# Designs tried in a protein design run: designed miniproteins, single chains, continued (3). Part 65

Each design is a single chain, and the fold is of that chain. pLDDT is the mean over its residues in the fold that is shown.

## One batch from the design tools (miniprotein)

Design m10246
Fold by ESMFold2-Fast:
Structure m10246 (fold): chain A 115 residues (1-115)
Amino acid sequence: TNKEHITELVEKLRDNNEKIASLLREAGMPQRRVDLLAEIYHRQIQELEDAIERNDLDEALKQVAIQRDSNVLLVRRVAELAARGELDEAKAQEVIDLLKDQSRAAEDLIKKIAA
C-alpha cells in the first residue's frame, strides 16, 4: 500500500541518517556537532511520520521540503570543511553521496504522497 511504501522510505531515511552520523565522526567532525545534527534529523523524521499518520499531506510535503533544504545546507558545509582540510575528503564525499541518495528518496516520497 502507499502507506507501507511511505513507511519504507522513512526507514531508509532514518538508516541513512545513522550512516551519515557515523561517517562524519570518522571524517573528524567533533562529537558534539554530530550529536546536534543527529537530533535535528531525528526530529525531522518524527515530524514527517506524525504528518503521514494524520494523513496531513500538506504538512508532510512541507516537512520533506525542510529536510531537503537541510540536506542542501549540510552538503555545502561538509564540502567547505573538507576543502579547508577540517574533514577527511574521501569520507566527506561519502556523506555527500548519501545526502544525494536521501534527497532522491525524499523526492520519491513526495511523488507517492502527492499521487
Scores: mean pLDDT 81

Design m10247
Fold by ESMFold2-Fast:
Structure m10247 (fold): chain A 66 residues (1-66)
Amino acid sequence: SKLDRAADEIVRRTGLPREAALLLAIMIELGKSDAEIRAYLEYNFGVVLSDEQLALAREIVEEISK
């Protein structure tokens, strides 16, 4: 699906675990804020997102949505 393609690309470009990348793509698609996304990924996966990783993930989701 579109979200699976986004998650795969996020893994390739950020090195995040696949399940964390999929949740990140879903949360971006749902329009969640940066603060909500960071809190959720840290709570569920122990992943601390950099500003660069989050910005790149948003770009990937936007590109795949076209």
Scores: mean pLDDT 86

Design m10248
Fold by ESMFold2-Fast:
Structure m10248 (fold): chain A 64 residues (1-64)
Amino acid sequence: GGNWSQEELDEMLVEGARFAVESGMDPVDAVRDAIYVARASPEAVKRLGEEFPEAYKELLEKEK
């Protein structure tokens, strides 16, 4: 384990995705990178789906 709790890591990852979108990144790319590159936990994935529901849905449709 690291110096951070899983909840703190999840929050940091969600905040990072939010910052990327606010900085002009496509929401689908931000959510994809958080899930597949940063390897978001199931809890972080749920939060990403709640904050970016359209982007998350589009990403899931592309994976099928």
Scores: mean pLDDT 78

Design m10249
Fold by ESMFold2-Fast:
Structure m10249 (fold): chain A 93 residues (1-93)
Amino acid sequence: SAEEHYRAALEAMKAGDTKAAFDHFERAVRLGVPEELLDEVVEGLASIGLFSYRIGDFGRAERAYELVKPLRDKITNPTALLQLKLLEEYIKK
């Protein structure tokens, strides 16, 4: 389920496994994120995208942005929205 992949992504992030965290968040998005998890999934992906950009993994940063871009108008958490906007600025530069 999307919930199971979300939980796995959080565990991967806690372990410092950015690739595994990204893969699990991507699967959660593709399965359909429940509205109650939307802000947290977007925040996680935007954080991964920003980290990836900082270490020169521009491909992962762009993929993270493309996954969350369609969800932008549904984000209610100011932190998630701020991180997404920052990622957008980096990708569009």
Scores: mean pLDDT 83

Design m10250
Fold by ESMFold2-Fast:
Structure m10250 (fold): chain A 120 residues (1-120)
Amino acid sequence: SKEELQIELLKGLIEEEKKHIKLYEELRPQLPEEVAKRIEEHIEKERELVKELEEAVKNKDFKKGLEIVKKLLEHEKETLEFLEEELKKDPDNTVLARVVESERLLVEKIEKVIETLEKL
């Protein structure tokens, strides 16, 4: 059903976001101070949005769920722009390059989830 597909897509994104948070917590101590601080702020906001998304899914409020997913996309894109500029200053930093690639992949996944949800 449409409802089952919406639940599956949103739960899949919640799981992906939780994996992303864990990766960032593991890599943060290896990053330059300014980047590590921005990642800490990013994780805090991401945790709040994930919690709101979990509540929307539980309540079957898919309109609210889509709204939260769009806020997640905006947040991830803002962080990606910051990280790409920092990588330009330190292009040989392999840990920072991994963080940038992870962020790009997550942005692409969120965009596909939004596209699919809007077609339902």
Scores: mean pLDDT 90

Design m10251
Fold by ESMFold2-Fast:
Structure m10251 (fold): chain A 92 residues (1-92)
Amino acid sequence: SPSLEELTAAVKEYLETGKIDKNASPETLYLVQLVNAALEAGELRPDPALGPDMVAVDLSSELAKLLGLKEPHLSLATLVRRLRDLIEKVES
């Protein structure tokens, strides 16, 4: 399975370019697709004012409930870690 650093780097590249590496692992592609779905739903957005690695999540969203978020702003690494943990729980 890809490392947290590899997953975070792939999500960051997707947010910056809108492109997905066609040679990425299935796990990486799935996680990027989840991030894309949240972006399209308006539940997630990059927050470049706080930094290139910062995102904002709508606290009223299903995404915020699933991730147990109490604050709207988090790093990409934290978002990716929480999404990975959620996927692992569903697969178990």
Scores: mean pLDDT 80

Design m10252
Fold by ESMFold2-Fast:
Order: structure tokens, then sequence, then C-alpha cells
Structure m10252 (fold): chain A 71 residues (1-71)
């Protein structure tokens, strides 16, 4: 859907700019008429995608002391 694609691009842009996921979700609801569930899902999916660069796995290296590095 065109709306979902545009919302995902906007979420990616705002995440890169350091805007909080909660604020981004509220903005997506206002701009694109998305439900709270859809907006939150898009923000989380986009955040996960931005952290997962193709071809990178940390298995050969030491596991982080904090689990935050996996997100």
Amino acid sequence: SAVLGEAMREAARLLKAGVSPAEIAKRLQREFGLSEREATGIVRAVAEGLRQRRGVTYIPDDAPRDAAALR
C-alpha cells in the first residue's frame, strides 16, 4: 500500500533524526490516518530494519554485556 510505504519512509527519517518511537507513532497516526497499532508496528519494524544491515552477524565476536546492542 502506498500509505504504508510513505509512512515507513517518514518513520525511518525521524528515527535517523533521533525522534522517539512514541512521538513518531503519534505523528504517523496524524499524518497518514493510521491506527495506533499500525503506527507502532511500522515504527518498530523500521527501527529493526535500520539496525539490521545485510551480512552482519555478531556470533564470532563477544556477546555484548548489555542486551541493548541486539536491538
Scores: mean pLDDT 70

Design m10253
Fold by ESMFold2-Fast:
Structure m10253 (fold): chain A 81 residues (1-81)
Amino acid sequence: SKEEALEKIDRLGMEAAILIFQGKYDEALKKAEEMVKIAKENGLVDVAIRNLESLIDLARQKGFTETAEKLEKLLEEVKKS
């Protein structure tokens, strides 16, 4: 259901945030990509956009410039779909 998809998106977003906080940037990006895939499949692109914006802010605060840039690229791809 869309409700189950929303819960999974929120969980993946939280997992990505924890991974960014821990400096595990490649793992964080994979969680963000999975979150986006589920959002696209379930018509929840707006939720993915909000979560990506939060993750980008967190990555920048941590000084993970490359992670923030990759998340920005993912955000732009989501906005075009």
Scores: mean pLDDT 86

Design m10254
Fold by ESMFold2-Fast:
Structure m10254 (fold): chain A 95 residues (1-95)
Amino acid sequence: SERNREELRRVEDEIIKLEEKRGNLDLAKEIRKFAKLTEENPEELRKKSIQYSLLYYQTQDIKYRRLSLAGSALVYSLEGNLDAAEFHLKLFKES
């Protein structure tokens, strides 16, 4: 859906700009890869987001929480689930 692609791009841009402002250039690069993966195989990104959530639980490294939240926000955006996308984006901004 063109509308879902526009929403995906909007969420992607907002996440990347925030991480660049935070100085997390490596994390921003990883999230750019997520956007591509969302279009090619959203189910794989969903699984990666779950895996990153588990890694955050095990390591307490905030980068895994941010990767998990970014991946979830992007997948929900592509699916047109705007409420879930906005919720995960809000959590990402607060992380």
Scores: mean pLDDT 85

Design m10255
Fold by ESMFold2-Fast:
Structure m10255 (fold): chain A 64 residues (1-64)
Amino acid sequence: SAAQEEAAKKAANELLQAAIAQRRATGQDPASRAEVVGDRVVVEVETDGGVHRVDVPLSLAPVS
């Protein structure tokens, strides 16, 4: 649904922003993994808080 897609988009953006902030603070790239499955992308980001995984439609993904 649109509400679920909007929530997923916001969650993905927040995770990516956190990863960017960590990279800026430590000078190291977070371990980011993006896998395309059909019309969706699964983003797996390793941050200081652990591994975060978000499933986002390709059309809504902030980073492909």
Scores: mean pLDDT 60

Design m10256
Fold by ESMFold2-Fast:
Structure m10256 (fold): chain A 92 residues (1-92)
Amino acid sequence: SLRDLSLQLAKLMIELQDAVENNDEEKAQQYKQQILDLLRKAGLTDEQLQEAQELIDKTIDDIKNAPTLTERNVILSETLDKLIQLLRESVE
């Protein structure tokens, strides 16, 4: 369901933020791949997956450059909302 996919996506995004904040580049790339795999299985097109990849890459860089927890949480929330919009477009 869209709800279950959105909850799983939110969990993976939180895990991605933790990996980035801990400077664990390998885990960050693993969580990025898990997010993209989830979106692919949900029926996103190759074009939507490319958009999602670019959003996630920008989010990783933005979190690395955000000095406060509040700024990092806003970045994560905005990216999650955009990824959920892509998911919503792929479901009937």
Scores: mean pLDDT 87

Design m10257
Fold by ESMFold2-Fast:
Structure m10257 (fold): chain A 80 residues (1-80)
Amino acid sequence: MQEIMEQIKKLASKLPPDLQQKVMDIVNQFFNSTDPEERGKLMLELQRIGQELYDKGDFESTAAISEIIDLVIQYEAERE
């Protein structure tokens, strides 16, 4: 977990400062949640943030969000 969180934190550091904390809070809530419905909602929120960044033309931040989502999915798949 620590190594995945370190990678996610590094990716989040590429985001605008206001989104860095929000994304890290969502990721922490996702990993601490035992409710699949809550985890689904948190994942949709990450996807929404990525879409909003893409619509603004911030492709570097969009790529960082996509990589964070992939890491979260990979970690959950390894835990199942």
Scores: mean pLDDT 81

Design m10258
Fold by ESMFold2-Fast:
Structure m10258 (fold): chain A 78 residues (1-78)
Amino acid sequence: MPKVIVTQKVADADQARLAAQKVHEAASKTPGVVDVRTQVSPDGKTVTSTVTAEDEEAAKKAGEAIAKAVPGAEVKVE
């Protein structure tokens, strides 16, 4: 299954929580997304979210939705 990897640098733990929430909301509203996992670095300054999609079209739509919801995030489809 394709994955969308979202990486964002944040100033503090509160911004990390908000960034993760925005990715989760955008991904969970995209049809064909089957799993969303978020990891925050130990220092709270890097947020990495992995979105698993059913197919490549769902991954593309999830990536587009996340890029719109979180401008400046690095979005990579794998």
Scores: mean pLDDT 79

Design m10259
Fold by ESMFold2-Fast:
Structure m10259 (fold): chain A 62 residues (1-62)
Amino acid sequence: SVDDYRVEIPDEEIEALKERIENETDPNKAASLYAALGILAAASTPESRQRIVEALKEINEK
């Protein structure tokens, strides 16, 4: 693949987010994590994808 000024969301971060969702017992937090996953699928710009990658890392660290 060619990385011409674009950010790809790593499968590792997506899998970590899914694991976080499965282990989240607070329905409000789980809903927020599901919303983040949905935004990932809808991200159409490198800037949006970059912000999502950063948010995923923050979520996965908690």
Scores: mean pLDDT 64

Design m10260
Fold by ESMFold2-Fast:
Structure m10260 (fold): chain A 70 residues (1-70)
Amino acid sequence: SALEEFRERAEYRTKLLIDVIKKYNFSKEEVDELIESLVDVLREEGKELGIPEEEQRKILAEMVERIKKA
């Protein structure tokens, strides 16, 4: 389904970002900017896939929490 594809894309991009953050000494401000960039990319992909805004918001919130806990 489109929702499953969107989740897989979100999880993949989030994993890549976490790996990058762990390899480099980013400031809090730089990490916040990277999170905003990820959210922007995923919002565009969600729009292209026709994912409802509420479902996008839930998945994005989950991804942001994963980054913060990493």
Scores: mean pLDDT 87

Design m10261
Fold by ESMFold2-Fast:
Structure m10261 (fold): chain A 120 residues (1-120)
Amino acid sequence: SLEDIVRELAQLLGKMIAIARELSELAKDVDPELAKQAERIARGFEELAQRIRDMVEKEGRLPSKEELKQFVEEAIRLARELIDIAEKLYEKTGDPRVKALLEDMRELQEELEKILEKVK
């Protein structure tokens, strides 16, 4: 259902916000510019999540399929940018925590692409 898709997208956005913030924290003493980029992406996911919350809580409606498509496409764009940040950070550090976050982000991107197919 449309409600199930909205719930799934909100959960994925929450997970990606947490990963982006953790990557920013891990990057801050190694590469401050990657840390700032990860924090910007976390804010991007938060802005998407807030737009969805405002539609449901303030407007009393679910996003349309077209609005969901646009939100998912933007989430995929931000996820790809975060994966690039994680790959660069892992290349610099070899930190297994960064590798785990990178692998989690790749799985979350795949789940976003599955949602996109449901709203096309």
Scores: mean pLDDT 91

Design m10262
Fold by ESMFold2-Fast:
Structure m10262 (fold): chain A 66 residues (1-66)
Amino acid sequence: DFVEWIKENKEAIDEAAKRVGVSRQTAIAAVALVKFAGLSYEQAADALGISVETVRAVVEAFEELL
């Protein structure tokens, strides 16, 4: 039920994207890989082609909004 989980957490994901300055798609992917799939920040960063710092910032912002 990944699609429903994204819909239920849309506001937190959108705000995390805004705070970090990334696209909504990047925030969705980072949060999904770390929080839903259980990847490390390093694994998610490698998969998305972005920095570990960006992944951490997005996921931490998302967690603060829950």
Scores: mean pLDDT 83

Design m10263
Fold by ESMFold2-Fast:
Structure m10263 (fold): chain A 69 residues (1-69)
Amino acid sequence: HMSMIENLRAAVEDMIAREKLSPEQRARVEELLAETEARLRATTDPAERKAIVMEFFNRVNEIVEEHQA
């Protein structure tokens, strides 16, 4: 739903500001956010949506760490 997606976007913007992500990292995170939004639109199960959100945060953390390698 919209509220969940809005919360994800706010969290992403805060993280970009705090972690000072590069333009490349930001682009990858925004791509992942778009894919996550598509997955959320494809399901009506609240439990599945929560699992998708959790996976999104795990993937975002990996993207942040990848740039350090």
Scores: mean pLDDT 75

Design m10264
Fold by ESMFold2-Fast:
Structure m10264 (fold): chain A 77 residues (1-77)
Amino acid sequence: SRREAGRRFAEGIAKSLPEEAREKVEPELKALENSESSEEARQAILKLAGTMQDEVGNDETARILSAQAPLIGEVLR
């Protein structure tokens, strides 16, 4: 389900980030978990990526998101 995929995605992102960065992305992760449409999920992921880039840089953000690509595909469908 989209909610389960969103929860697993949020858990995967949280485990991949240092604690301070996890707290800063929490609003976007909650928005993703509570998304009711693929467009809402897409917007939450875009905002999440922006916050992650600010906290851990572009290369690390790309690495973390690439590892979560299957779950991203599921929540955006």
Scores: mean pLDDT 82

Design m10265
Fold by ESMFold2-Fast:
Structure m10265 (fold): chain A 90 residues (1-90)
Amino acid sequence: SRLAELADLLAENVEEIIEQQRKALEELLATLPPEDAALLREAVERIIELLREAAERIKAAKTDEEKAKILKEMYAEIKEIGAELEARLA
């Protein structure tokens, strides 16, 4: 399964992904008003915690189906965080 392969890649590279996301966030936050910067920082920190949680769960998973499920659940939660952020910025 391609989703299971992507899940394994996420678990293997999660700290590198987080480092790149934090760097991008730092650059973006410097361009935003303080209130918007705070909301974006909160959303990104929640996403980082979801990435770490998903990586741990994927490493513990015994089947490709379980790995794919974890990845799908992670993406669904990230979408919810994004929707909350969009609503608060509107």
Scores: mean pLDDT 85

Design m10266
Fold by ESMFold2-Fast:
Structure m10266 (fold): chain A 77 residues (1-77)
Amino acid sequence: MDEKYKELQEKLAENYELAKKGDKEAAEKALETAREIVELHLEKAEKEGASEEELERMREIGEKQLKELEEYLEKLV
């Protein structure tokens, strides 16, 4: 999981840099990678015994962060 998380973070950073330069495809990949990171965090929390309420809160925070990223990336392309 930690290795997969690092790989996704590196992909996100790389595509985010390209998106800042106006690469629309990179912006789409950055958003997709960010969604995968959120899902991995939820899966890890569930495996570590997080309650249903904790998982719901994490999902809400993740969705808010994804929405903010989407709006930011839309302004770049």
Scores: mean pLDDT 81

Design m10267
Fold by ESMFold2-Fast:
Formats: structure tokens, C-alpha cells, sequence
Structure m10267 (fold): chain A 94 residues (1-94)
């Protein structure tokens, strides 16, 4: 597979993990433990891919998700999980 095709596949896999995280964040019955586990899977995938383009895409999508949660006035505990996830991804770019 070409590097460009590999990056596109990794972004697709990342998008699926972020969609699951977003689904849990929208579910009032979801526990903070489940939400943290989903966020941890996103971080683990980004770390495993070790692809700057994927890491930047993750940061952008998580930042958009965070802005959406704040606009929707989501519980502060849920906002905090996404803020922590954004901070962890930012550290991977340093």
C-alpha cells in the first residue's frame, strides 16, 4: 500500500474510534469509565500509527468534538475527559 493510502486507512480507523467516543458522550447512560476507555483507545491508536498526519487529524477532530460538547453544555466530567485526551495527543506532537 502507498504511504498516502496507508494514511487514509489510518484516518478512517481513527474516525471510527472517534465516532464511538462521540456516541458514548451522547449516551446519558454511558459511564465515565466507558468514556475514558474509548478515549484511551483513540490515544493508543494514534500512538500505534505514529503518523504525524493522523496525529494532527486526531487533534483537529477532538478539538471540534470538545467545542461541540461545550456548545451543548455537556457534563463537566465528560468535557474534562476530552480535554485530557486533547492534551495527551498534543504531547505526542512535541
Amino acid sequence: MSPRQQTHQQVGELAALLAELQRLLQDPSASLEEIRAAADRVVAAVRAFDNPAVTQAALQLLTELLEWLRKERAPEERIAVVEETVAEIRRLLA
Scores: mean pLDDT 85

Design m10268
Fold by ESMFold2-Fast:
Structure m10268 (fold): chain A 72 residues (1-72)
Amino acid sequence: MKEFTDTYEETKRLIEEAKQHYQNGDKEKAIELLAEAYKRALDNLDFPSAIEVIKAAKEMGISIEEIREKIK
């Protein structure tokens, strides 16, 4: 069982890095970073951070299904 930690700052950093890769044309890397942020949020039961990842993905035109596939 994972200890509760504030993952908000880490999630924001991963989202910012994903946005940079997306803007540079590296959509695959952006999806990987969003998937990592989403998984970390879920592992810590951090719903607000998970929602922020979903919002960022939507802004980039990335579906939640693409993120879920990358978590496999």
Scores: mean pLDDT 77

Design m10269
Fold by ESMFold2-Fast:
Structure m10269 (fold): chain A 66 residues (1-66)
Amino acid sequence: SEAEERARRLGEEYAERLKNQLLAQGLDDVEVTFEVEGDKVTIKGTAGGKEISFTLSVEEIEALLA
């Protein structure tokens, strides 16, 4: 659906920005991925040997990217 395509695009954009921010902080071995489930986007990954896992709504991601 169009809503799911929008959520996927926002998730891709957020994951890319987060990865770039972590790399800019001097962290190595940065991996960031995302999953879409309805109006929720779950960000998963690792940075500097630490696990990253959190869920955001599409609206929250839009606010963070604005």
Scores: mean pLDDT 82

Design m10270
Fold by ESMFold2-Fast:
Structure m10270 (fold): chain A 80 residues (1-80)
Amino acid sequence: MLPELPEEVKKLLEEFIKKEKLDEETKKLVEELLRLTLSGESGEEMKQLLLKVYLELDEEKIEGIQELLSEVLRLLKKKK
């Protein structure tokens, strides 16, 4: 079971889903990326999910996901 997302991260995810009108599969991919990032997973699992996102989504949605990940990483650094 992956760790629960912090409230600030949940808010960012909800805003992103509403803005981009994500389908269920895309929503699950984005949520999985966030949870892997928060669990400290790096390497093959993260790489495979990022590649899948980049290959299956439109460039505009990919840019939005990159912005979301950057914001999440910013929040994680601020908590240190």
Scores: mean pLDDT 68

Design m10271
Fold by ESMFold2-Fast:
Structure m10271 (fold): chain A 86 residues (1-86)
Amino acid sequence: STLDGMIELLEEGKRRYPEDAEHYEEAIEHLREAKRALEEGDYESAIEHLEKALEAVKKTRPSDLLAQLVAKELEILIEELKKKLE
């Protein structure tokens, strides 16, 4: 899934930048909770967790291009899910 791919990229970032591990772990935890919420059809909870994951990713170093890719994909996914609630 798209979320599983994002988690894999953040696990790679955590491995490359262990000093930022707390921010990667926070983002990964929220992505896992978002995945559970989506599986339950709880789009409101999923959006909240995706927004928290995005906040955590933004705390990682700008030179982590994979984390920056995840941030862009999260912004798109959040907006798509918000449109489904309209």
Scores: mean pLDDT 88

Design m10272
Fold by ESMFold2-Fast:
Structure m10272 (fold): chain A 82 residues (1-82)
Amino acid sequence: GEVGQLFRDYAEEHLRPLLEKMDADTGSEVSTAVLRAIDYADRGDVEGALAALDEAIEIARKAGADEVAAAIEEARELVREA
């Protein structure tokens, strides 16, 4: 849907460069959660998308990747306000 496209564009411009700087294992876990959130948003499942983003934020925070967590929190607000 339109929300999924908006989130995808944000992720490509703002999240991808940050995720590429993370270690491979943690970056993969965060990327998987973000991709799951995009899939939920594309299906119109806003609650599922927000839950997946909350998981991605928790993984990033546990890894000390505060900039990544903040960028995902911005993506969460974009999805929430749709």
Scores: mean pLDDT 82

Design m10273
Fold by ESMFold2-Fast:
Structure m10273 (fold): chain A 74 residues (1-74)
Amino acid sequence: SMEEVVERMLRAIEAGDLEGFIRLFLEYSGIEYDPARMSLAELMEKINAAAASPKGQELLRRLTEAMRERGIPV
């Protein structure tokens, strides 16, 4: 569910796990994450596409709210 993904992303932020955070964000947005087969430029384009998608926007909105409730800077 989106709530479980938000909780997992929040844990990744708290752990400083940038790779885990990106993987969860892209996968939930319907974008494949394969760092062995992606250039940095391709990864950045996919992150931007996910952030522009309806699923990605809703996920970021819920994540921001969860971070705010826990007092984590956004």
Scores: mean pLDDT 81

Design m10274
Fold by ESMFold2-Fast:
Structure m10274 (fold): chain A 75 residues (1-75)
Amino acid sequence: SIADLDDDTLRILMAFFDRDGDGTLSDAELERLLAMLDKDGDGKISEEERETALALLEKMGMDVAAVEARLAARI
């Protein structure tokens, strides 16, 4: 579970997904995150997967409000 990740692991993941270090995900970085969470491969995420993604991004210090608006378009 993403909720079980320690803080150091989350910082490493942030470096992989937020290569620019601006605290915001690019479209390519968001697509990688969605691909990891989208178990059905249908290009959409469930409510539970969305909550998991937002919790991960919050732990990583990302701009959750901006990402949430983009994820809402995929639900």
Scores: mean pLDDT 61

Design m10275
Fold by ESMFold2-Fast:
Structure m10275 (fold): chain A 55 residues (1-55)
Amino acid sequence: MIISTTLTADGKFKVTFEGEEMTDEEKKAYEEHIQKVADTTAPGGRAGARALAAA
Protein backbone atom coordinates (compact mmCIF):
# COMPACT_ATOMS: atom_id res chain seq x y z
CA MET A 1 0.00 0.00 0.00
CA ILE A 2 1.29 3.41 -0.98
CA ILE A 3 -0.29 6.75 -0.12
CA SER A 4 1.11 9.58 -2.22
CA THR A 5 0.24 13.21 -1.58
CA THR A 6 1.15 16.07 -3.92
CA LEU A 7 0.41 19.78 -3.67
CA THR A 8 -1.38 21.33 -6.64
CA ALA A 9 -1.01 24.89 -7.92
CA ASP A 10 -4.24 25.81 -6.10
CA GLY A 11 -2.77 24.81 -2.75
CA LYS A 12 -4.87 21.65 -2.60
CA PHE A 13 -3.57 18.16 -2.01
CA LYS A 14 -4.07 15.23 -4.34
CA VAL A 15 -4.05 11.80 -2.72
CA THR A 16 -3.29 8.59 -4.60
CA PHE A 17 -3.64 5.10 -3.18
CA GLU A 18 -1.80 2.02 -4.39
CA GLY A 19 -3.02 -1.36 -3.27
CA GLU A 20 -6.70 -2.11 -2.93
CA GLU A 21 -6.60 -3.77 0.49
CA MET A 22 -7.41 -0.52 2.29
CA THR A 23 -11.13 0.00 2.87
CA ASP A 24 -13.07 2.90 1.37
CA GLU A 25 -13.66 4.24 4.88
CA GLU A 26 -9.93 4.43 5.60
CA LYS A 27 -9.24 6.04 2.22
CA LYS A 28 -11.93 8.65 2.85
CA ALA A 29 -10.56 9.41 6.31
CA TYR A 30 -7.07 10.07 4.96
CA GLU A 31 -8.33 12.18 2.04
CA GLU A 32 -10.60 14.23 4.29
CA HIS A 33 -7.83 14.83 6.81
CA ILE A 34 -5.36 15.99 4.16
CA GLN A 35 -7.88 18.33 2.51
CA LYS A 36 -8.88 19.87 5.84
CA VAL A 37 -5.24 20.49 6.72
CA ALA A 38 -4.75 22.19 3.34
CA ASP A 39 -7.83 24.37 3.84
CA THR A 40 -6.89 25.43 7.37
CA THR A 41 -3.43 26.45 6.14
CA ALA A 42 -4.84 28.98 3.67
CA PRO A 43 -1.51 30.95 3.63
CA GLY A 44 -0.26 28.59 0.92
CA GLY A 45 1.79 25.56 0.00
CA ARG A 46 4.79 26.07 2.25
CA ALA A 47 2.68 26.52 5.37
CA GLY A 48 0.34 23.77 4.21
CA ALA A 49 3.20 21.31 3.85
CA ARG A 50 4.38 22.01 7.39
CA ALA A 51 0.89 21.59 8.85
CA LEU A 52 0.43 18.30 7.01
CA ALA A 53 3.75 16.98 8.34
CA ALA A 54 2.75 17.99 11.88
CA ALA A 55 -0.60 16.23 11.54
Scores: mean pLDDT 60

Design m10276
Fold by ESMFold2-Fast:
Structure m10276 (fold): chain A 85 residues (1-85)
Amino acid sequence: MAKVGAPATVTDEDGRTATGKVVESNEEYLIVKVTGGEIPPVGAKVRAGFIDEDGNLVVYEGEVVEASDTYLKIKIKKVIARAPA
């Protein structure tokens, strides 16, 4: 799972990229507190990159299910990459 407080980047298929920090992660959802960039809309297919608790770079493919000025909630569809950071 993502480490709480770790930097995260969320990019949609239209090239919008939001940056922030992981606030919650489980097997179904990733929640990111947005600190900058362009927020993908609800329904966007995204790739979310972050460092997990073991120090691995992880990339999830998912869909934005909730978007606000401060938080993105992403439903995880699959893990597309996992490698030592």
Scores: mean pLDDT 80

Design m10277
Fold by ESMFold2-Fast:
Structure m10277 (fold): chain A 85 residues (1-85)
Amino acid sequence: ARDELLQQIYDESVAVGKATLDELMPTLPFDEAVQIAIQTGVDVATQLAFQASRDRGLGITPELLAQLKKQIEQEIKKYAEELAK
């Protein structure tokens, strides 16, 4: 249940970040587009984690959230590098 919830938060956050990057890459410098996409994905993960903890009483620790944010950042950076090829 917890692992499934974390996977859902990760998948949705990464999807939003990648979609943001796809929209911004044609209009903004690469570094700026990547930074905005990462921040957008991380913000989604933070909101979903807070909502899940509040609504379901499931404790997502700050450490677990920090790990999730790092994974989201890494995936968005990888996607951006693939788009730049």
Scores: mean pLDDT 82

Design m10278
Fold by ESMFold2-Fast:
Structure m10278 (fold): chain A 63 residues (1-63)
Amino acid sequence: EVDQLRRTLGMLRTGAQSVKDMIDRLASLPPSPGRDRLRDALRRSLDFLEKSIQELKKKIEQL
């Protein structure tokens, strides 16, 4: 259902924005191996979310 795909796309976009906000907040913390490791993990998650968003956009555009 197109509406379900659009809702999922909206949720993924909100999730991606939350991850971006978390990365920005980590930049204000003192340097530590734990902070840097978490930042790198969040960046990988963001890349995956952005890819999923683009794939869903293409599917919706073909309907």
Scores: mean pLDDT 82

Design m10279
Fold by ESMFold2-Fast:
Structure m10279 (fold): chain A 75 residues (1-75)
Amino acid sequence: SMEELKRRVENGIKALTSKDSTVRAVAAWGLVELLKEHPEAKELLKPAIPILEKLLSDKSGVVRREAKKVLELLG
């Protein structure tokens, strides 16, 4: 459902701002997978672009890599 998709996006965006780099990495990876399954989530994720751009400079290489993939899928 669209309601469930919105909840998944909101939870993912919140997790991107976690103090735990593992949580941020899993969140970014989860958003890559979500966009592959549900391309319609692109519009819901556009407000998170500033957060994702900040993660390109994250201390974790996994976070940087997965955030870049999310941004590439968003266009």
Scores: mean pLDDT 89

Design m10280
Fold by ESMFold2-Fast:
Structure m10280 (fold): chain A 84 residues (1-84)
Amino acid sequence: SAAALARIEALLAEIHRIAAPHMSPEQRAELERLRAEFLAAVRAGDRAAADALLERMHELAAAVLSEEGLLEVTRLVAEIRAIL
């Protein structure tokens, strides 16, 4: 639904807000590319592709975050998965 997609986009924006300040320009560009591919998979109804791309974004964020930041992003990822 449009409401579900809007909620997913809001949660992705929060992940970006938490992780992006700790990322190199190259890592930030990769996160934005993965986000675009993830949203395309969600719109296509490809849940398997969406979940795999979400996990890649989670791994990229995890590489740059402290334990506290990682815990927050992990909760956001779980919320996105619950909507998928």
Scores: mean pLDDT 90

